Designed miniproteins, single chains. Designs and how they scored, part 27

Each design is a single chain, and the fold is of that chain. pLDDT is the mean over its residues in the fold that is shown.

## One batch from the design tools (miniprotein)

Design m923
Fold by ESMFold2-Fast:
Structure m923 (fold): chain A 80 residues (1-80)
Amino acid sequence: MKEGQKNLEEENRELAKKVMELIREGKIDEATQLLLELGKKNTIDQFEGTGEEIVKIAEEEDKEIAKKIREAIKRALESL
């Protein structure tokens, strides 16, 4: 109902779901590659902002998955 329904918010939710699914399946390398490709197409600041939103969405569902997502984001940033 609030104006938070922006295209960027929807994209971040879909990215969060995809990254969470990959990590749940044990495909951590694939999740890291997805995040790395996102980082290559955006500025570091934009990528960090998107990463924080993804982690926030994941923490509401599963804190352990969120910790693994944070690690994957860190590895992607170190590769940029």
Scores: mean pLDDT 74

Design m924
Fold by ESMFold2-Fast:
Structure m924 (fold): chain A 85 residues (1-85)
Amino acid sequence: SNRDKALQLLKEMRDLIDKTMDEMEKSTPEEQVELMREALERINELYDQVVKYGEGDDSILRQAYGEMGRVLQSLWYAEELLKKS
């Protein structure tokens, strides 16, 4: 179902964040920057895939998509602040 597909994509995002954090603990500062860049790029790709399931008639999917969008807005705002430095 679309809910199962959306849930699987969200799980992939969470697993990616956890894996990246673990790898960063064992990495040099230069490697940490590259790991963060690659992880953010992949998270954006996964989010774009989830968005299409939020556009349907499933009210629960639309609500979940809305909540996820609110969390990601904070991350996008942080990115915007860093670009101004």
Scores: mean pLDDT 71

Design m925
Fold by ESMFold2-Fast:
Structure m925 (fold): chain A 71 residues (1-71)
Amino acid sequence: NELLEKAKELHAQAVAGDTSKAPEAAELLAEALGLPEEIREAVIRYARDPSLVFSDEEQARLERLEAEYLA
């Protein structure tokens, strides 16, 4: 899946230090995985402002998806 591959590439670049790629990676990843709109918005918001904290419910959902698709 091209969207998922591109999201992973941009995520890898963001983790490597190019934080400008983080919002785009988060947006494409949320789209590729079919995340609910509220979770997608939270991921994009966190990528822009890492001081924001995910709720316990959002964190659990993201950890599950990370285990399956981002490992």
Scores: mean pLDDT 63

Design m926
Fold by ESMFold2-Fast:
Structure m926 (fold): chain A 91 residues (1-91)
Amino acid sequence: APKQLQAGTGFLKGTPPEVQERVAERLKKAVETAKSDEEYAELLGEIFREEAREIMRVGAAPETQQAALNRLKALEVPEEELKEAEELAKK
């Protein structure tokens, strides 16, 4: 797996334990479901994208929001989605 995907849960460090447990379960299911390394990478990207967006939507400490925003940038999400996340971080 790409080095960035392997370290991908760092942005969750400041989130509630319930969020961390949910992501851990999603990652476990991705490992069990993926039929190839490529499919696994795609599932990881989608999980990290959705969880980073959720952090921006519900709010978190500034350092956690910045880590989530950096993760969205690393995942190369659509520019519109990234701009929406940046606007949420300003509030």
Scores: mean pLDDT 73

Design m927
Fold by ESMFold2-Fast:
Formats: C-alpha cells, sequence, structure tokens
Structure m927 (fold): chain A 57 residues (1-57)
C-alpha cells in the first residue's frame, strides 16, 4: 500500500505536477503516516522536493 502511494506521487512529479505531489505527501504527513519510503522514492526523481518533505516530517 505504501508502494502504491509512492508510485502515484512519483508519477505526479514526473508529469510536472509537483504541487499536487507535494500536497499528497504532506496530507500523509498530516495524518501521522510514516512516509520515509515515499520521500526516498521522490529523492530519486526530485531531490529538492524530497528535502522539503523531510523538513515537514
Amino acid sequence: MIEEQADRIVELVKRGEKELAFEAAKGLIDQGKDISYIIEKIAEVDPELAEELRALA
């Protein structure tokens, strides 16, 4: 399930929908979800976005 969420968010980043990807990941953080795996996968395609998300988690 975390893998499915990571794939969805990474696809948004690859499509240039960075704001939607950020909002989706932030929503998971706000729900108290551990998104370390998702952040790692985002870092492979957008290291700057991954760093911003790490600052929020």
Scores: mean pLDDT 80

Design m928
Fold by ESMFold2-Fast:
Structure m928 (fold): chain A 102 residues (1-102)
Amino acid sequence: MKIDVITLPEEVDEDIAALIAAVMKTVKASDGIVLDFSKVKSITPGARDRLIEAINALKAEGIKVVGVVTPERRPLLEESGLADALDAVFDSVEEAIAYLKS
């Protein structure tokens, strides 16, 4: 089983979101993708929209996309709508990988 983990930087603008979307498109042959938001402090509206579009495109192809976020940063994902776009959200990469293997 092939699972890819993509770690996002502290600041996610539209250019960074475009790079992440391109990586997600490249790894879409995986069984699942983990987006690690644990270091993310800010996401611009344009970045949010690009990430949601990329997540929805992969989910339409039957690929599971899950997120990892610390409890203190969970509101960032909820307020942006990213939590709703993801199949599930976890506190650790290990839990996210276990979910994708189930």
Scores: mean pLDDT 81

Design m929
Fold by ESMFold2-Fast:
Structure m929 (fold): chain A 63 residues (1-63)
Amino acid sequence: SEELRARAEELLARGRELYEAGRYADAGKQFEHAGVLAVLAGDEALLAEASAGGREARKQAGW
């Protein structure tokens, strides 16, 4: 779905902004939500970006 892809991209952008601000736990949550929407949209590349961002955010948050 184009709508789901657009929403996932929006969540990825917010996750990146939060990550740059040092808000790693909040960034991880946005990346997690983006990943769920990427799966529903069938977008493997977008899922890969969300998963990578989420892993990095969790490592920085000490998870």
Scores: mean pLDDT 86

Design m930
Fold by ESMFold2-Fast:
Structure m930 (fold): chain A 64 residues (1-64)
Amino acid sequence: SLDEQARQVFFDYGLAAAKIKDPQQQQAYLTQLNDLAARWSEASEDERQQLLQELQEQTKKVKS
């Protein structure tokens, strides 16, 4: 389901952010994670499909 996919992506994002050496950069990504989580909670079904793609894209950037 979309919820299970989002849970995995949020988990991966959190792990990647935790590995960031720079404290300011880490805080910026964690703040973004909180914003994305809030948006997910408020989102409609169509918005959740879009958000999942954005979450995957952001996770890829954090892992780089």
Scores: mean pLDDT 81

Design m931
Fold by ESMFold2-Fast:
Structure m931 (fold): chain A 94 residues (1-94)
Amino acid sequence: MMSAKEKTREIMEEIYKNRDDEEKVKELMEELGKLFAEASPEEQKEMVEELTEFTKEYVLSVVPKEENLSDEEVAEALARIDAQLAAFKAKLDA
């Protein structure tokens, strides 16, 4: 069985490849959510870190070119990702 981290990466890559297919994206997001819900707290932390890393890579390198995003929109997306990761880590440390 693939690790939760590896499975998260594969699901995120499939979401990006199928980004114009709303039904497929929804299905993949539900699969990712289910995987997260079934994961241990340690696996959930690894999944969030992988999700954050993948999203930052795509926001910085791919999405701005294809979606014609402004530097401000890219900065806002990165700030939201960092805030979500910080909130999740704080919840685990409590």
Scores: mean pLDDT 70

Design m932
Fold by ESMFold2-Fast:
Structure m932 (fold): chain A 95 residues (1-95)
Amino acid sequence: MEKVEEALERLERLLRERGASEELLEALRRLVEIAKEAGIEEEEILKLLEEGIELLRAGVAPREVLRRLAEEIMKILRKLGKEEALERVGEIMRE
């Protein structure tokens, strides 16, 4: 997923510039991996990552951006009936 990887790299760079911890960056990478494994379309994942970049540009805190991305992923996973993936996202958000 070349475009998703590029957007993820851009989001990670901006998060680091905003003071995000390595734990938060690992959580982001795990969220994207869960979304891919659960069968969320590449275009939808790309859209979510681009929205995260826009939120950071608007001054939203790194932790809040991750929370919003996780909530959007969870909404998609619920629609797809991916209960195991939903539990995995919930575990990440407790860290």
Scores: mean pLDDT 83

Design m933
Fold by ESMFold2-Fast:
Structure m933 (fold): chain A 64 residues (1-64)
Amino acid sequence: MSVAELFVKLDTDGSGTITREELREKLKELGFEPSDEMLDAFDTDGDGTIGPAEFARLYAALTA
């Protein structure tokens, strides 16, 4: 699954963004364990949501 396809799958409410809570739970289901600090660093808007570009960077960091 590509990162773009994964983002769409994780965007359960179809808003075009993923909440930090949704992202944390979904990444745990995929076998990742993102830290609160990592999620905070990639939440550049500080609104508790992560956009597709931010998600792509986070996913790249987790899989590196």
Scores: mean pLDDT 73

Design m934
Fold by ESMFold2-Fast:
Structure m934 (fold): chain A 88 residues (1-88)
Amino acid sequence: SEKAKEVETLLNKAAEIAKKLGHEQIADGLRYARKVAVEAIENPEKREEALSVIDALIDAVQVGLKEDPEAAKTIIEMLKKAKELVES
């Protein structure tokens, strides 16, 4: 689906930003969020799980990237957009 492709693109970009800044654990979390969000778009039964993962990762990014506030903001905006795509 087009929504699944948009989520993959958003969260792959977010993961690359985190990786480039040396935040490997956040990058891994973003790749996991990508996987569960894509699954939730194809299977509505997975939606609640995916939304919980995205929300937890937004919190992790806020804490983990506090020294990189511009990158944190960008990644959080991408996660929020992925959340909207999962909800719609």
Scores: mean pLDDT 88

Design m935
Fold by ESMFold2-Fast:
Structure m935 (fold): chain A 90 residues (1-90)
Amino acid sequence: MEAELKAKRQKEQEEVQRFVAEALRLIGDYIEHLLQAKRAIKEGDLETAKEHLDKALETLEKLKELYKDNKKIQEQLEKQIEEIKKLKEE
């Protein structure tokens, strides 16, 4: 019975670690694209700004899929998506 509990806990820990690693990677990608977009806006490069805002939106949609069972995070991601869409329209 110890072996079954140990295997279950190890699987749960591996699943959590994988989830956290994927989430951190996507969050990092989102932040990078958002920073690049803000820099491009400051420099007057509206084409580059729009490209990075589009990539930021794509990354937020991937985060939304990853957190599909977490309503609170889903609501926060939807809010961020709306804010980025407003930035694209100015």
Scores: mean pLDDT 77

Design m936
Fold by ESMFold2-Fast:
Structure m936 (fold): chain A 64 residues (1-64)
Amino acid sequence: MPDDEEAIRAAEEAAKSGGSGAATAAGMQMKDGVMGPRGGEHGARAAEEAGDLVGAETARRSAL
């Protein structure tokens, strides 16, 4: 996608701002909605589709 750089920059900027609270909250909401053993994978996939690499990593860690 042409916006790959924009999405990556936004994710990194959010992380630099002192903890990706929004990304973490989104991951938790997705997991809660799915309520499955693949909650973390679902959240990570959604973040990757949005181009949020940091959000994807956060979702995977939250699944632990």
Scores: mean pLDDT 52

Design m937
Fold by ESMFold2-Fast:
Structure m937 (fold): chain A 84 residues (1-84)
Amino acid sequence: DEVEELLKQGKYEEAFAVAARDLSSKDPEKVEKSIKGVEKAVKAMVEAGKTETARRLLELLLSDPSSLQPEAVEKLKELLASLP
């Protein structure tokens, strides 16, 4: 898992970017995997005390929600709202 490898290296922003890559995909399996990857990256950032970095990256990703699948937009908004 490329996202998990990057997170283990402390490369949180790169892990988030890799995870977010397929959020606009027409393949539902790729979209679901991307959502789970973003959730993993955000959780790891929060646990590392990088909550503001996670919030900023989610806000940036949601700045053009029309570029994302509707399911991804919904899940990412829930994730953003769940941040401490």
Scores: mean pLDDT 83

Design m938
Fold by ESMFold2-Fast:
Structure m938 (fold): chain A 100 residues (1-100)
Amino acid sequence: DLLEELKKELEELLKELIKEMEELGEPQEVIDKLKEEVNSAKTEVEYYLMINQLYLELLVLEDKKTKDQKKVDEKFKEYLEKNKEKIEKMKELAKKMREE
């Protein structure tokens, strides 16, 4: 069962990410929000997207271990904000291509 396998992979990855976040002193509210986001996944595609997101989050936390955490957080926030507009435009373009 592919969905069950993806769910198990996501759960294990989440455990690893939470451990790293706790070791870096991330606020409990941030950890709780991450748990809620992961639990909101319902489809196979959403599970794949969440798995990719958690891998990226782990990479960001690894970078924080070697750099000023406040500066990394600010830059990452700006990057995500700028990328959201590009991602939305890409989604609209993909949708238009499918409709033709």
Scores: mean pLDDT 66

Design m939
Fold by ESMFold2-Fast:
Structure m939 (fold): chain A 63 residues (1-63)
Amino acid sequence: MEELLQHIRETYSPEAVQAALETYRSMKEFGVPEEYRNKAALATAKGDRDTVVKITNEALKKV
């Protein structure tokens, strides 16, 4: 997790970093597994909204 967050902080804008962290925290609150949280956070940082939605829907089916 920390290595992924550090990569996001160094690679993307502060706005994208904030959005990625918020996505990760929201998913953690809902009990989404870490692998899905990491993928969604990275997709959010990239601005790939379609991938974020797809990952969220898939994770919710497995909760």
Scores: mean pLDDT 76

Design m940
Fold by ESMFold2-Fast:
Structure m940 (fold): chain A 110 residues (1-110)
Amino acid sequence: SPADAALAALDEVAAESNPEARKIIEEGRDAFAAETAANPDASVEELLDLLDKKISEIIEKLYEAGIDPKEVAEVGIKLLEALARWAEAAGLLERAEYYRELAEDLREKL
């Protein structure tokens, strides 16, 4: 399902992250999984909006946890690139471009 593809992308980013960042990403992933399970008939656009919200919350929590800003930016870039690939695969080309632009903006902070 589209939700399963999004969860797989979050799991991939978590696996490549340091243990502190991984915990926060996994908590966000689990929250996304719970909300998608509660809304099995959600549209692809609704799932993307939910995923975008959860990724924004993950990035904010990484900063709040005192993780190095460079590491937060690297995680954020990977999450936004995963979002862009997922949106593109779903045919949401304008959303994919938006996420790629956000990833590029984060690279300036690296």
Scores: mean pLDDT 80

Design m941
Fold by ESMFold2-Fast:
Structure m941 (fold): chain A 94 residues (1-94)
Amino acid sequence: AMEEERKKAEERLEKKLKELKSQLTPEDREELEKAWEENRELAVEAYILMDKEIGEEFGLHAAFQTMGLGYYKKKSEEEVREMIEEFIKKYKEK
């Protein structure tokens, strides 16, 4: 179950990445590919957590935000997980 959920999440994110790459410059495409390669595990985890608790659209946003935080802001996995958990908690309180 968990392994199947992870594989499905990876396939969904890869499909979205392919769509985005078709609209980007070669330079932006290379950066997006590097961000995905460096933050793949955490992005997949963020997608699964947000999709389960809130929905798929938020899952996609969380995955891409996670890649940006890891790649551009050099945030640790622990810091990013805390940010995701706080967002979910606050969303559910509304």
Scores: mean pLDDT 73

Design m942
Fold by ESMFold2-Fast:
Structure m942 (fold): chain A 77 residues (1-77)
Amino acid sequence: AVEEKIKQMYLELAPNDEQKELTELILENVPQEDAGSIDLQLQNKFPEKTISELTKDDLTSVNGVGQVTAEQLLALA
């Protein structure tokens, strides 16, 4: 499916396996049109951070990530 291909493309852009896990979590929990922008911002701001190293403040600093979205991502990590 197109969605699977887009997901794989974003995963291939991630610099390491931990960042791929974060990218996958975002793609699963955010609309695709917003997920791409959020993922790109996270990769640019926190390229070496794993999901466990990200704080709620880190997530909410990303344009398009509100308090609710950040809390949902952290709850799933």
Scores: mean pLDDT 65

Design m943
Fold by ESMFold2-Fast:
Structure m943 (fold): chain A 85 residues (1-85)
Amino acid sequence: NRGAASALFGTAAALEDAAEAGGTTEQLVEALEGAIKKMEEQGVLTPEAKATLEEAKAIVEKSKTAEEGAKQAAELLEKKAEELE
């Protein structure tokens, strides 16, 4: 996909799936960093999308569990994706 909204929705789903599969905080951070790189390569990384992905990364890193971090980060990404549609 080439749209920022679509990329953020996809990233949110990937975080939730990774956490459900027993993924670590490190794996969730890697997924977010991968999303930033992919969006930059596609030319869809807006300043707002980048800021949101960086905030999601901070949420994941500061959360007590990977599952809670993924949930909170996914909610943030989904909210931003809706605004970008």
Scores: mean pLDDT 81

Design m944
Fold by ESMFold2-Fast:
Structure m944 (fold): chain A 89 residues (1-89)
Amino acid sequence: MDKLEKALATLLRTAHPSLTDEQIAAVIERINSLPEEDRLKVAYALPLALSMLAAGASEEEVKKKLIEELNLSEKVAETTVKIAKEALA
Protein backbone atom coordinates (compact mmCIF):
# COMPACT_ATOMS: atom_id res chain seq x y z
CA MET A 1 0.00 0.00 0.00
CA ASP A 2 1.59 3.31 -1.09
CA LYS A 3 1.63 6.59 0.90
CA LEU A 4 -1.39 8.08 -0.91
CA GLU A 5 -3.51 4.98 -0.25
CA LYS A 6 -2.48 5.05 3.45
CA ALA A 7 -3.36 8.77 3.69
CA LEU A 8 -6.78 8.13 2.10
CA ALA A 9 -7.37 5.17 4.48
CA THR A 10 -6.58 7.43 7.47
CA LEU A 11 -8.91 10.20 6.22
CA LEU A 12 -11.77 7.73 5.57
CA ARG A 13 -11.38 6.15 9.03
CA THR A 14 -11.31 9.63 10.61
CA ALA A 15 -14.53 10.59 8.77
CA HIS A 16 -16.24 7.30 9.80
CA PRO A 17 -14.34 5.32 12.51
CA SER A 18 -16.57 2.23 12.05
CA LEU A 19 -15.05 1.46 8.62
CA THR A 20 -13.15 -1.86 8.52
CA ASP A 21 -9.81 -2.35 6.75
CA GLU A 22 -11.70 -4.51 4.20
CA GLN A 23 -14.21 -1.70 3.47
CA ILE A 24 -11.37 0.84 3.11
CA ALA A 25 -9.48 -1.52 0.75
CA ALA A 26 -12.65 -1.96 -1.36
CA VAL A 27 -13.03 1.86 -1.61
CA ILE A 28 -9.38 2.26 -2.71
CA GLU A 29 -9.79 -0.53 -5.32
CA ARG A 30 -12.97 1.17 -6.63
CA ILE A 31 -11.13 4.53 -6.97
CA ASN A 32 -8.24 2.79 -8.81
CA SER A 33 -10.81 1.40 -11.32
CA LEU A 34 -11.78 4.98 -12.34
CA PRO A 35 -10.19 6.96 -15.22
CA GLU A 36 -6.85 8.37 -14.01
CA GLU A 37 -8.06 11.99 -14.34
CA ASP A 38 -10.97 11.30 -11.93
CA ARG A 39 -9.08 9.25 -9.28
CA LEU A 40 -7.51 12.18 -7.42
CA LYS A 41 -10.73 14.25 -7.57
CA VAL A 42 -12.82 11.39 -6.12
CA ALA A 43 -10.17 10.58 -3.46
CA TYR A 44 -10.07 14.27 -2.43
CA ALA A 45 -13.89 14.60 -2.27
CA LEU A 46 -14.61 11.23 -0.61
CA PRO A 47 -13.95 12.15 3.08
CA LEU A 48 -16.38 15.11 2.81
CA ALA A 49 -19.04 13.00 1.05
CA LEU A 50 -18.65 10.18 3.62
CA SER A 51 -18.87 12.61 6.57
CA MET A 52 -22.00 14.31 5.18
CA LEU A 53 -23.78 11.01 4.42
CA ALA A 54 -22.88 9.68 7.90
CA ALA A 55 -24.40 12.88 9.38
CA GLY A 56 -27.69 12.19 7.53
CA ALA A 57 -27.37 14.43 4.47
CA SER A 58 -29.21 13.28 1.32
CA GLU A 59 -27.31 12.00 -1.74
CA GLU A 60 -28.59 15.01 -3.74
CA GLU A 61 -27.43 17.50 -1.07
CA VAL A 62 -23.95 15.91 -0.91
CA LYS A 63 -23.67 15.87 -4.73
CA LYS A 64 -24.64 19.58 -4.92
CA LYS A 65 -22.09 20.55 -2.24
CA LEU A 66 -19.29 18.62 -4.02
CA ILE A 67 -20.08 20.44 -7.29
CA GLU A 68 -20.30 23.89 -5.64
CA GLU A 69 -17.36 23.70 -3.16
CA LEU A 70 -14.93 21.40 -5.01
CA ASN A 71 -15.86 22.34 -8.63
CA LEU A 72 -16.47 18.69 -9.54
CA SER A 73 -18.42 17.66 -12.63
CA GLU A 74 -21.86 16.13 -12.03
CA LYS A 75 -20.54 12.68 -13.10
CA VAL A 76 -17.53 12.80 -10.72
CA ALA A 77 -19.73 14.05 -7.84
CA GLU A 78 -22.25 11.23 -8.49
CA THR A 79 -19.43 8.63 -8.56
CA THR A 80 -18.02 10.01 -5.27
CA VAL A 81 -21.46 9.78 -3.58
CA LYS A 82 -21.93 6.18 -4.83
CA ILE A 83 -18.52 5.10 -3.47
CA ALA A 84 -19.16 6.83 -0.11
CA LYS A 85 -22.59 5.15 0.13
CA GLU A 86 -21.04 1.73 -0.65
CA ALA A 87 -18.44 2.31 2.12
CA LEU A 88 -21.24 3.02 4.66
CA ALA A 89 -23.26 -0.08 3.70
Scores: mean pLDDT 79

Design m945
Fold by ESMFold2-Fast:
Structure m945 (fold): chain A 64 residues (1-64)
Amino acid sequence: MTPAELLKALKERGIEVSKEEFERITGIKDLERELSDEEKKKVTEFLKLLGIELKEEDGIIDED
C-alpha cells in the first residue's frame, strides 16, 4: 500500500488529507512508494490523530 493509495481511500470515505499534511505528520515524502512496516506504524498513529477507528471492513490498516 502506498501513501497515495491510502489518501485516495480516505478521500472516498469523505476524509480529505493533503499530501503536505501527511508528509508533515508522518515524515513520508514519497507518496507513490510502498509503505514499510515502520511507516505503516506511523500511518496508524496518523489515522488515530484524525479520529479514524480501525475497523475490519475498512481494509486500510490490516493488509500488506
Scores: mean pLDDT 68

Design m946
Fold by ESMFold2-Fast:
Structure m946 (fold): chain A 98 residues (1-98)
Amino acid sequence: MSLAAEIFEGVTHLYFAVNRVDLSDLEAVREALIEFIKRNPELVEEVLREGEASGVTVTLSLDELLERLVSGEVTQLSDAERAALLGELVRLLLAETE
């Protein structure tokens, strides 16, 4: 159920490292993620589907979600919780690009 969420988490961290994104700067992280999302629409669609299917409710703000992604807390979550959290993060980032 969370394969796309796992790939998204791993590839975004790799993207941050390769592009030398300052992880202490949430605006830089947000901008980098928006660019990554625009370049990876198929992965984004799968992450949204897995998040919706998780049945887990996420009430965190975009900044709180970005902090959890950057801290690596997402890797410690269950598959359903990871899918829900990353799905909500992607949903909020897509809203910012519209």
Scores: mean pLDDT 79

Design m947
Fold by ESMFold2-Fast:
Structure m947 (fold): chain A 92 residues (1-92)
Amino acid sequence: SLEEEAEEVLKLLEENFEKLPKDFTKEKFEALKKVLEGMLLVAPESVVRETLAALYHLATGASFREAGERFGVSPAAVRRALKRLKKLFNIK
C-alpha cells in the first residue's frame, strides 16, 4: 500500500539521517512525518508518489530516474518535488 511505501521511506530517512543535509534537523523530520500523514489522507496519489520518490532520492542517493521508476513518476516530477520539499522545510 502507499502507506506501507511511506513507512519504508521514512525508515530509510531515519536510518540514513547522519548522511542527510545538516540543516535537515530532527524537528524538520518530525514535521515531515506529520505532513506526509496528512498527504496520505487528502492529497492526490500522484502528489504522494512524487513526494515519496523525492524523499527516497534524498535518503538513498538513488538517481531521479531510479526514484521515479520505483514510485511510478517521471524524473522531472522527482526533481520538482525535491525542490519544493527543500523550500518548504528550508533545506539547502
Scores: mean pLDDT 89

Design m948
Fold by ESMFold2-Fast:
Structure m948 (fold): chain A 61 residues (1-61)
Amino acid sequence: SPAEELRRRGERLLAGIEEAKERLYKILYPVDPEEAEEVVKRIDRYMESLRKQTQEEIEKV
């Protein structure tokens, strides 16, 4: 279905962002661990918001 295809693509994109986030954390952590953790928390909150919005849009189809 179109809705299932959109979900699959969204999940794949979010997985890619998760990988980039982990890589960024590993780069930043040795420089400033506290800032690295705060950056990751901000990204996690943003991604959760995007995940929710994407699911809401898919449910409209």
Scores: mean pLDDT 80

Design m949
Fold by ESMFold2-Fast:
Structure m949 (fold): chain A 80 residues (1-80)
Amino acid sequence: VSEAEKEAALEEAVATLREELLAQGWSEERAEITARVAAEEFMKALLDYAAGKDNRSTEEVTTGALERGVAAAEAAEAAS
């Protein structure tokens, strides 16, 4: 997979998740931080899974990625 394809997939995932969070009434700042962190963690976990380096369930990966995204947004708010 090319670097351009990886970048495109990540940006698409970020955009999709950001739009869903905005539709749920999240602020733009919180939605952007949460979406980017969660998408990056999820993509990393998928690549590790494909390489045989990760044996977590899909539920564990998805939940963990979202939790890290929310925590990052909360940390940014607390630092404001």
Scores: mean pLDDT 76

Design m950
Fold by ESMFold2-Fast:
Structure m950 (fold): chain A 67 residues (1-67)
Amino acid sequence: AEEYIEKGKEAFKAGDYKKAFKYFGEAANAATDPAVKAEAVRGLGDVYEAMGDTDLAARLRAGAAAL
């Protein structure tokens, strides 16, 4: 799960939002640790914000904070 978060962050820095979304999504699904899951969900929020969906980004970040 943590490896997918790292790959997601690298893809996000490269501007590859499709890969970032895939890796953060896989991390969120695979994570058993709430802190790792929260990091992955926050990463998904960052991707949505970069793509212009600020409302969904805010909701995802709020959900991550509740984990």
Scores: mean pLDDT 78

Design m951
Fold by ESMFold2-Fast:
Structure m951 (fold): chain A 85 residues (1-85)
Amino acid sequence: SMLDEAIEEFRRLEEEFVRAMKKVQEALKDPSVTEEQKEKLLKLFHEARKILVEAYKALRNKDYEGFQKALEKLREVLKKIEELL
């Protein structure tokens, strides 16, 4: 079903979020990464975390349209994080 596919995608995005978290933590400790780049990474990471919480709440409330919108936003923010790393 479309919902089962969305839940599978969410699990993949959760794994991507955990990998992004580790890479952002490494970048924040790296003196070769500029302060501007660190600030952008931290802002995007906080945005991704907020969207992840929104996705969990939507799924719990059976708001499947809100869940799909949260997955779209999470995908976009995680892509922006990878592009800065």
Scores: mean pLDDT 86

Design m952
Fold by ESMFold2-Fast:
Structure m952 (fold): chain A 83 residues (1-83)
Amino acid sequence: SEKEKLKQEADKLGKEIAEILDRVRASGDPEAVERATELARKFAELRLQFDSAINNNDLEKAKEYLSQLKKILEELRRIADEV
């Protein structure tokens, strides 16, 4: 279903973010770790909003939140590339 595809996409983003966060933490750069940790918090909050939209069958809002989750991943990748 469309809902299952959106949930799988969000799960994939979460796994990629966890991997990147581990890489940033391993760098030992305190500024990068702080920025990445804040982005991880924002991801978690948006993921809860995404899950709520999915549960309410609001696919348009779920897709909007998924787009925002993807932007956070892009920002985390940039931080990882700087360390």
Scores: mean pLDDT 88

Design m953
Fold by ESMFold2-Fast:
Structure m953 (fold): chain A 95 residues (1-95)
Amino acid sequence: SREEILEELRRLYDELNKEKQNDPLNGGLLLLSSAALTTIRLLEQGKISPEEAREMLELIREAYERLKKAKTTEEKNEVRTEFTKRYYEIRKKLE
């Protein structure tokens, strides 16, 4: 449901924001944190459907897990590139 997705997004945002406070210059964490907050706001404002919010949530969660496991600059850049492309493809459907 919409409320369940909002709670999952809030939990993910809180985790990302906590990690960001420990590493404020981590561009990957900054990107994912901003995406989570944007998705929360869009869903609260009724600008996206629960299905679209779920897709965004799952994408952010996947990217976060990949980012945590990334050890090289190349791996981190791959996660960012894939996330950005897929996230904006979802966002593009809203325009």
Scores: mean pLDDT 82

Design m954
Fold by ESMFold2-Fast:
Structure m954 (fold): chain A 51 residues (1-51)
Amino acid sequence: MAREILEIAQRVVDGRLSQREAQEQLSRLTGVPVSDADVRQVVAWERSRRE
């Protein structure tokens, strides 16, 4: 699951997936509602990891 979450975050950072689509896919993947804040946090973590 962590791998799929990172893959979704990477697609958002690359501009290949919208934040809205990422939120929907993450909610489906985790089985719980994912907020806009959760998506931003995952994306920020992926950006930090690139450094």
Scores: mean pLDDT 77

Design m955
Fold by ESMFold2-Fast:
Structure m955 (fold): chain A 77 residues (1-77)
Amino acid sequence: MQYELTDEEIEEVRAYIRAKHPELTDEEIDGLIDEVKARIRYKEKELNRPLTKEEILQIADEVLEHFEELRKRAEKA
């Protein structure tokens, strides 16, 4: 009951990620959702308030950008 996304909110984040990166597997998307959840949890504890839907989507964008950068760097190495 403490600052967790509902199943509906998780499905919205999943759909958002899939719409931006339709090439990702379900396993990769689940990993990204777990990272989004972790970042939301830490941010809410620091701010002492729940995040807005817009802030949640911004965190999802940051996670996707970081994942894309890591893929490009792995290709170089």
Scores: mean pLDDT 76

Design m956
Fold by ESMFold2-Fast:
Parts: structure tokens; sequence; C-alpha cells
Structure m956 (fold): chain A 56 residues (1-56)
């Protein structure tokens, strides 16, 4: 997947009021090829960094 596009989608979802847990679930369902290992209780910044690392 395009990691920059993924980061942009995460920011949009957060601006729409979705929780970190809902964002993680969306990414797992939308991009099953990305092995997501993130803690949804962390800050949004930590979540984005973890997802971008998984994308590489």
Amino acid sequence: PNCASLAAEIEVLHSMGLTNEQIVDFVKRRYPEVNVDVDPTDSLQSLIESLLNSCK
C-alpha cells in the first residue's frame, strides 16, 4: 500500500471522530496486507508511526 495515503486516511478518520480502536479496525479490514501491531490506547501520533512502520 501507499504509506503516505494510509497516513492521510488515518488523519481523516480521526478528524471524523473515530477512536484509535476504530481506526485500527478500519486499516486491518481495508489493507489486510499490512500487518498491524499497534496499541490503540497510545496517542494518535504513536498509532500513525506504528502503522507506517508496518507498511514498510
Scores: mean pLDDT 71

Design m957
Fold by ESMFold2-Fast:
Order: C-alpha cells, then structure tokens, then sequence
Structure m957 (fold): chain A 58 residues (1-58)
C-alpha cells in the first residue's frame, strides 16, 4: 500500500516470513493480508508485539 512507511513495510515483511515459515502459508498471501490489516496504529502495535514474541527485531 502506498500509505505504508518504510518501517511498516519492514515489519510486515519480517512478519510474513516468520508466519510463512511457521505455518507453510504462502509468504505473498501473508504480505497481502498484513497490508490490509495494518492501517491503524493499534494494528501496527499488535504486529510489533507479535514480532517481539517471535524474537524478531523491527
């Protein structure tokens, strides 16, 4: 999405890789899903929390 910052893009990409590796879901499908649902500050904070729980730096 053109409205996403570089920080949001990096977080979404890291999440998509980790989620894809854990679940076997296609990384591109996870990326598209994450982009749709990371439009609010609340959703982005949840994503950062998930990345931290997975041991991934943002």
Amino acid sequence: LPELTEEQKEAIEKYAKAYSEATGVNEKDVLEGAKKYVKTEEDFEKLKGLLKEMGIEV
Scores: mean pLDDT 70

Design m958
Fold by ESMFold2-Fast:
Structure m958 (fold): chain A 72 residues (1-72)
Amino acid sequence: NVEEIIAAIEAAYQRLSKTLTPEEQEELRKLVEDMKRGVEWAAKNGRYLGRVPTADEIEEGFRKLLETKREK
């Protein structure tokens, strides 16, 4: 369900953004937008979305991506 996945992404974004600097918040916003576009693209092209990830799983994924960007 696209709506459930988008809701989990938004929940992860809200939790993480409170702990981040303004620069990190901007990076996170871009990651959130990219992920939402990917989910919408998959749904429109009839791709099976599988199990809905939890907000905790999405939050952990975002943390890892932000750490990778910070090290570069």
Scores: mean pLDDT 74

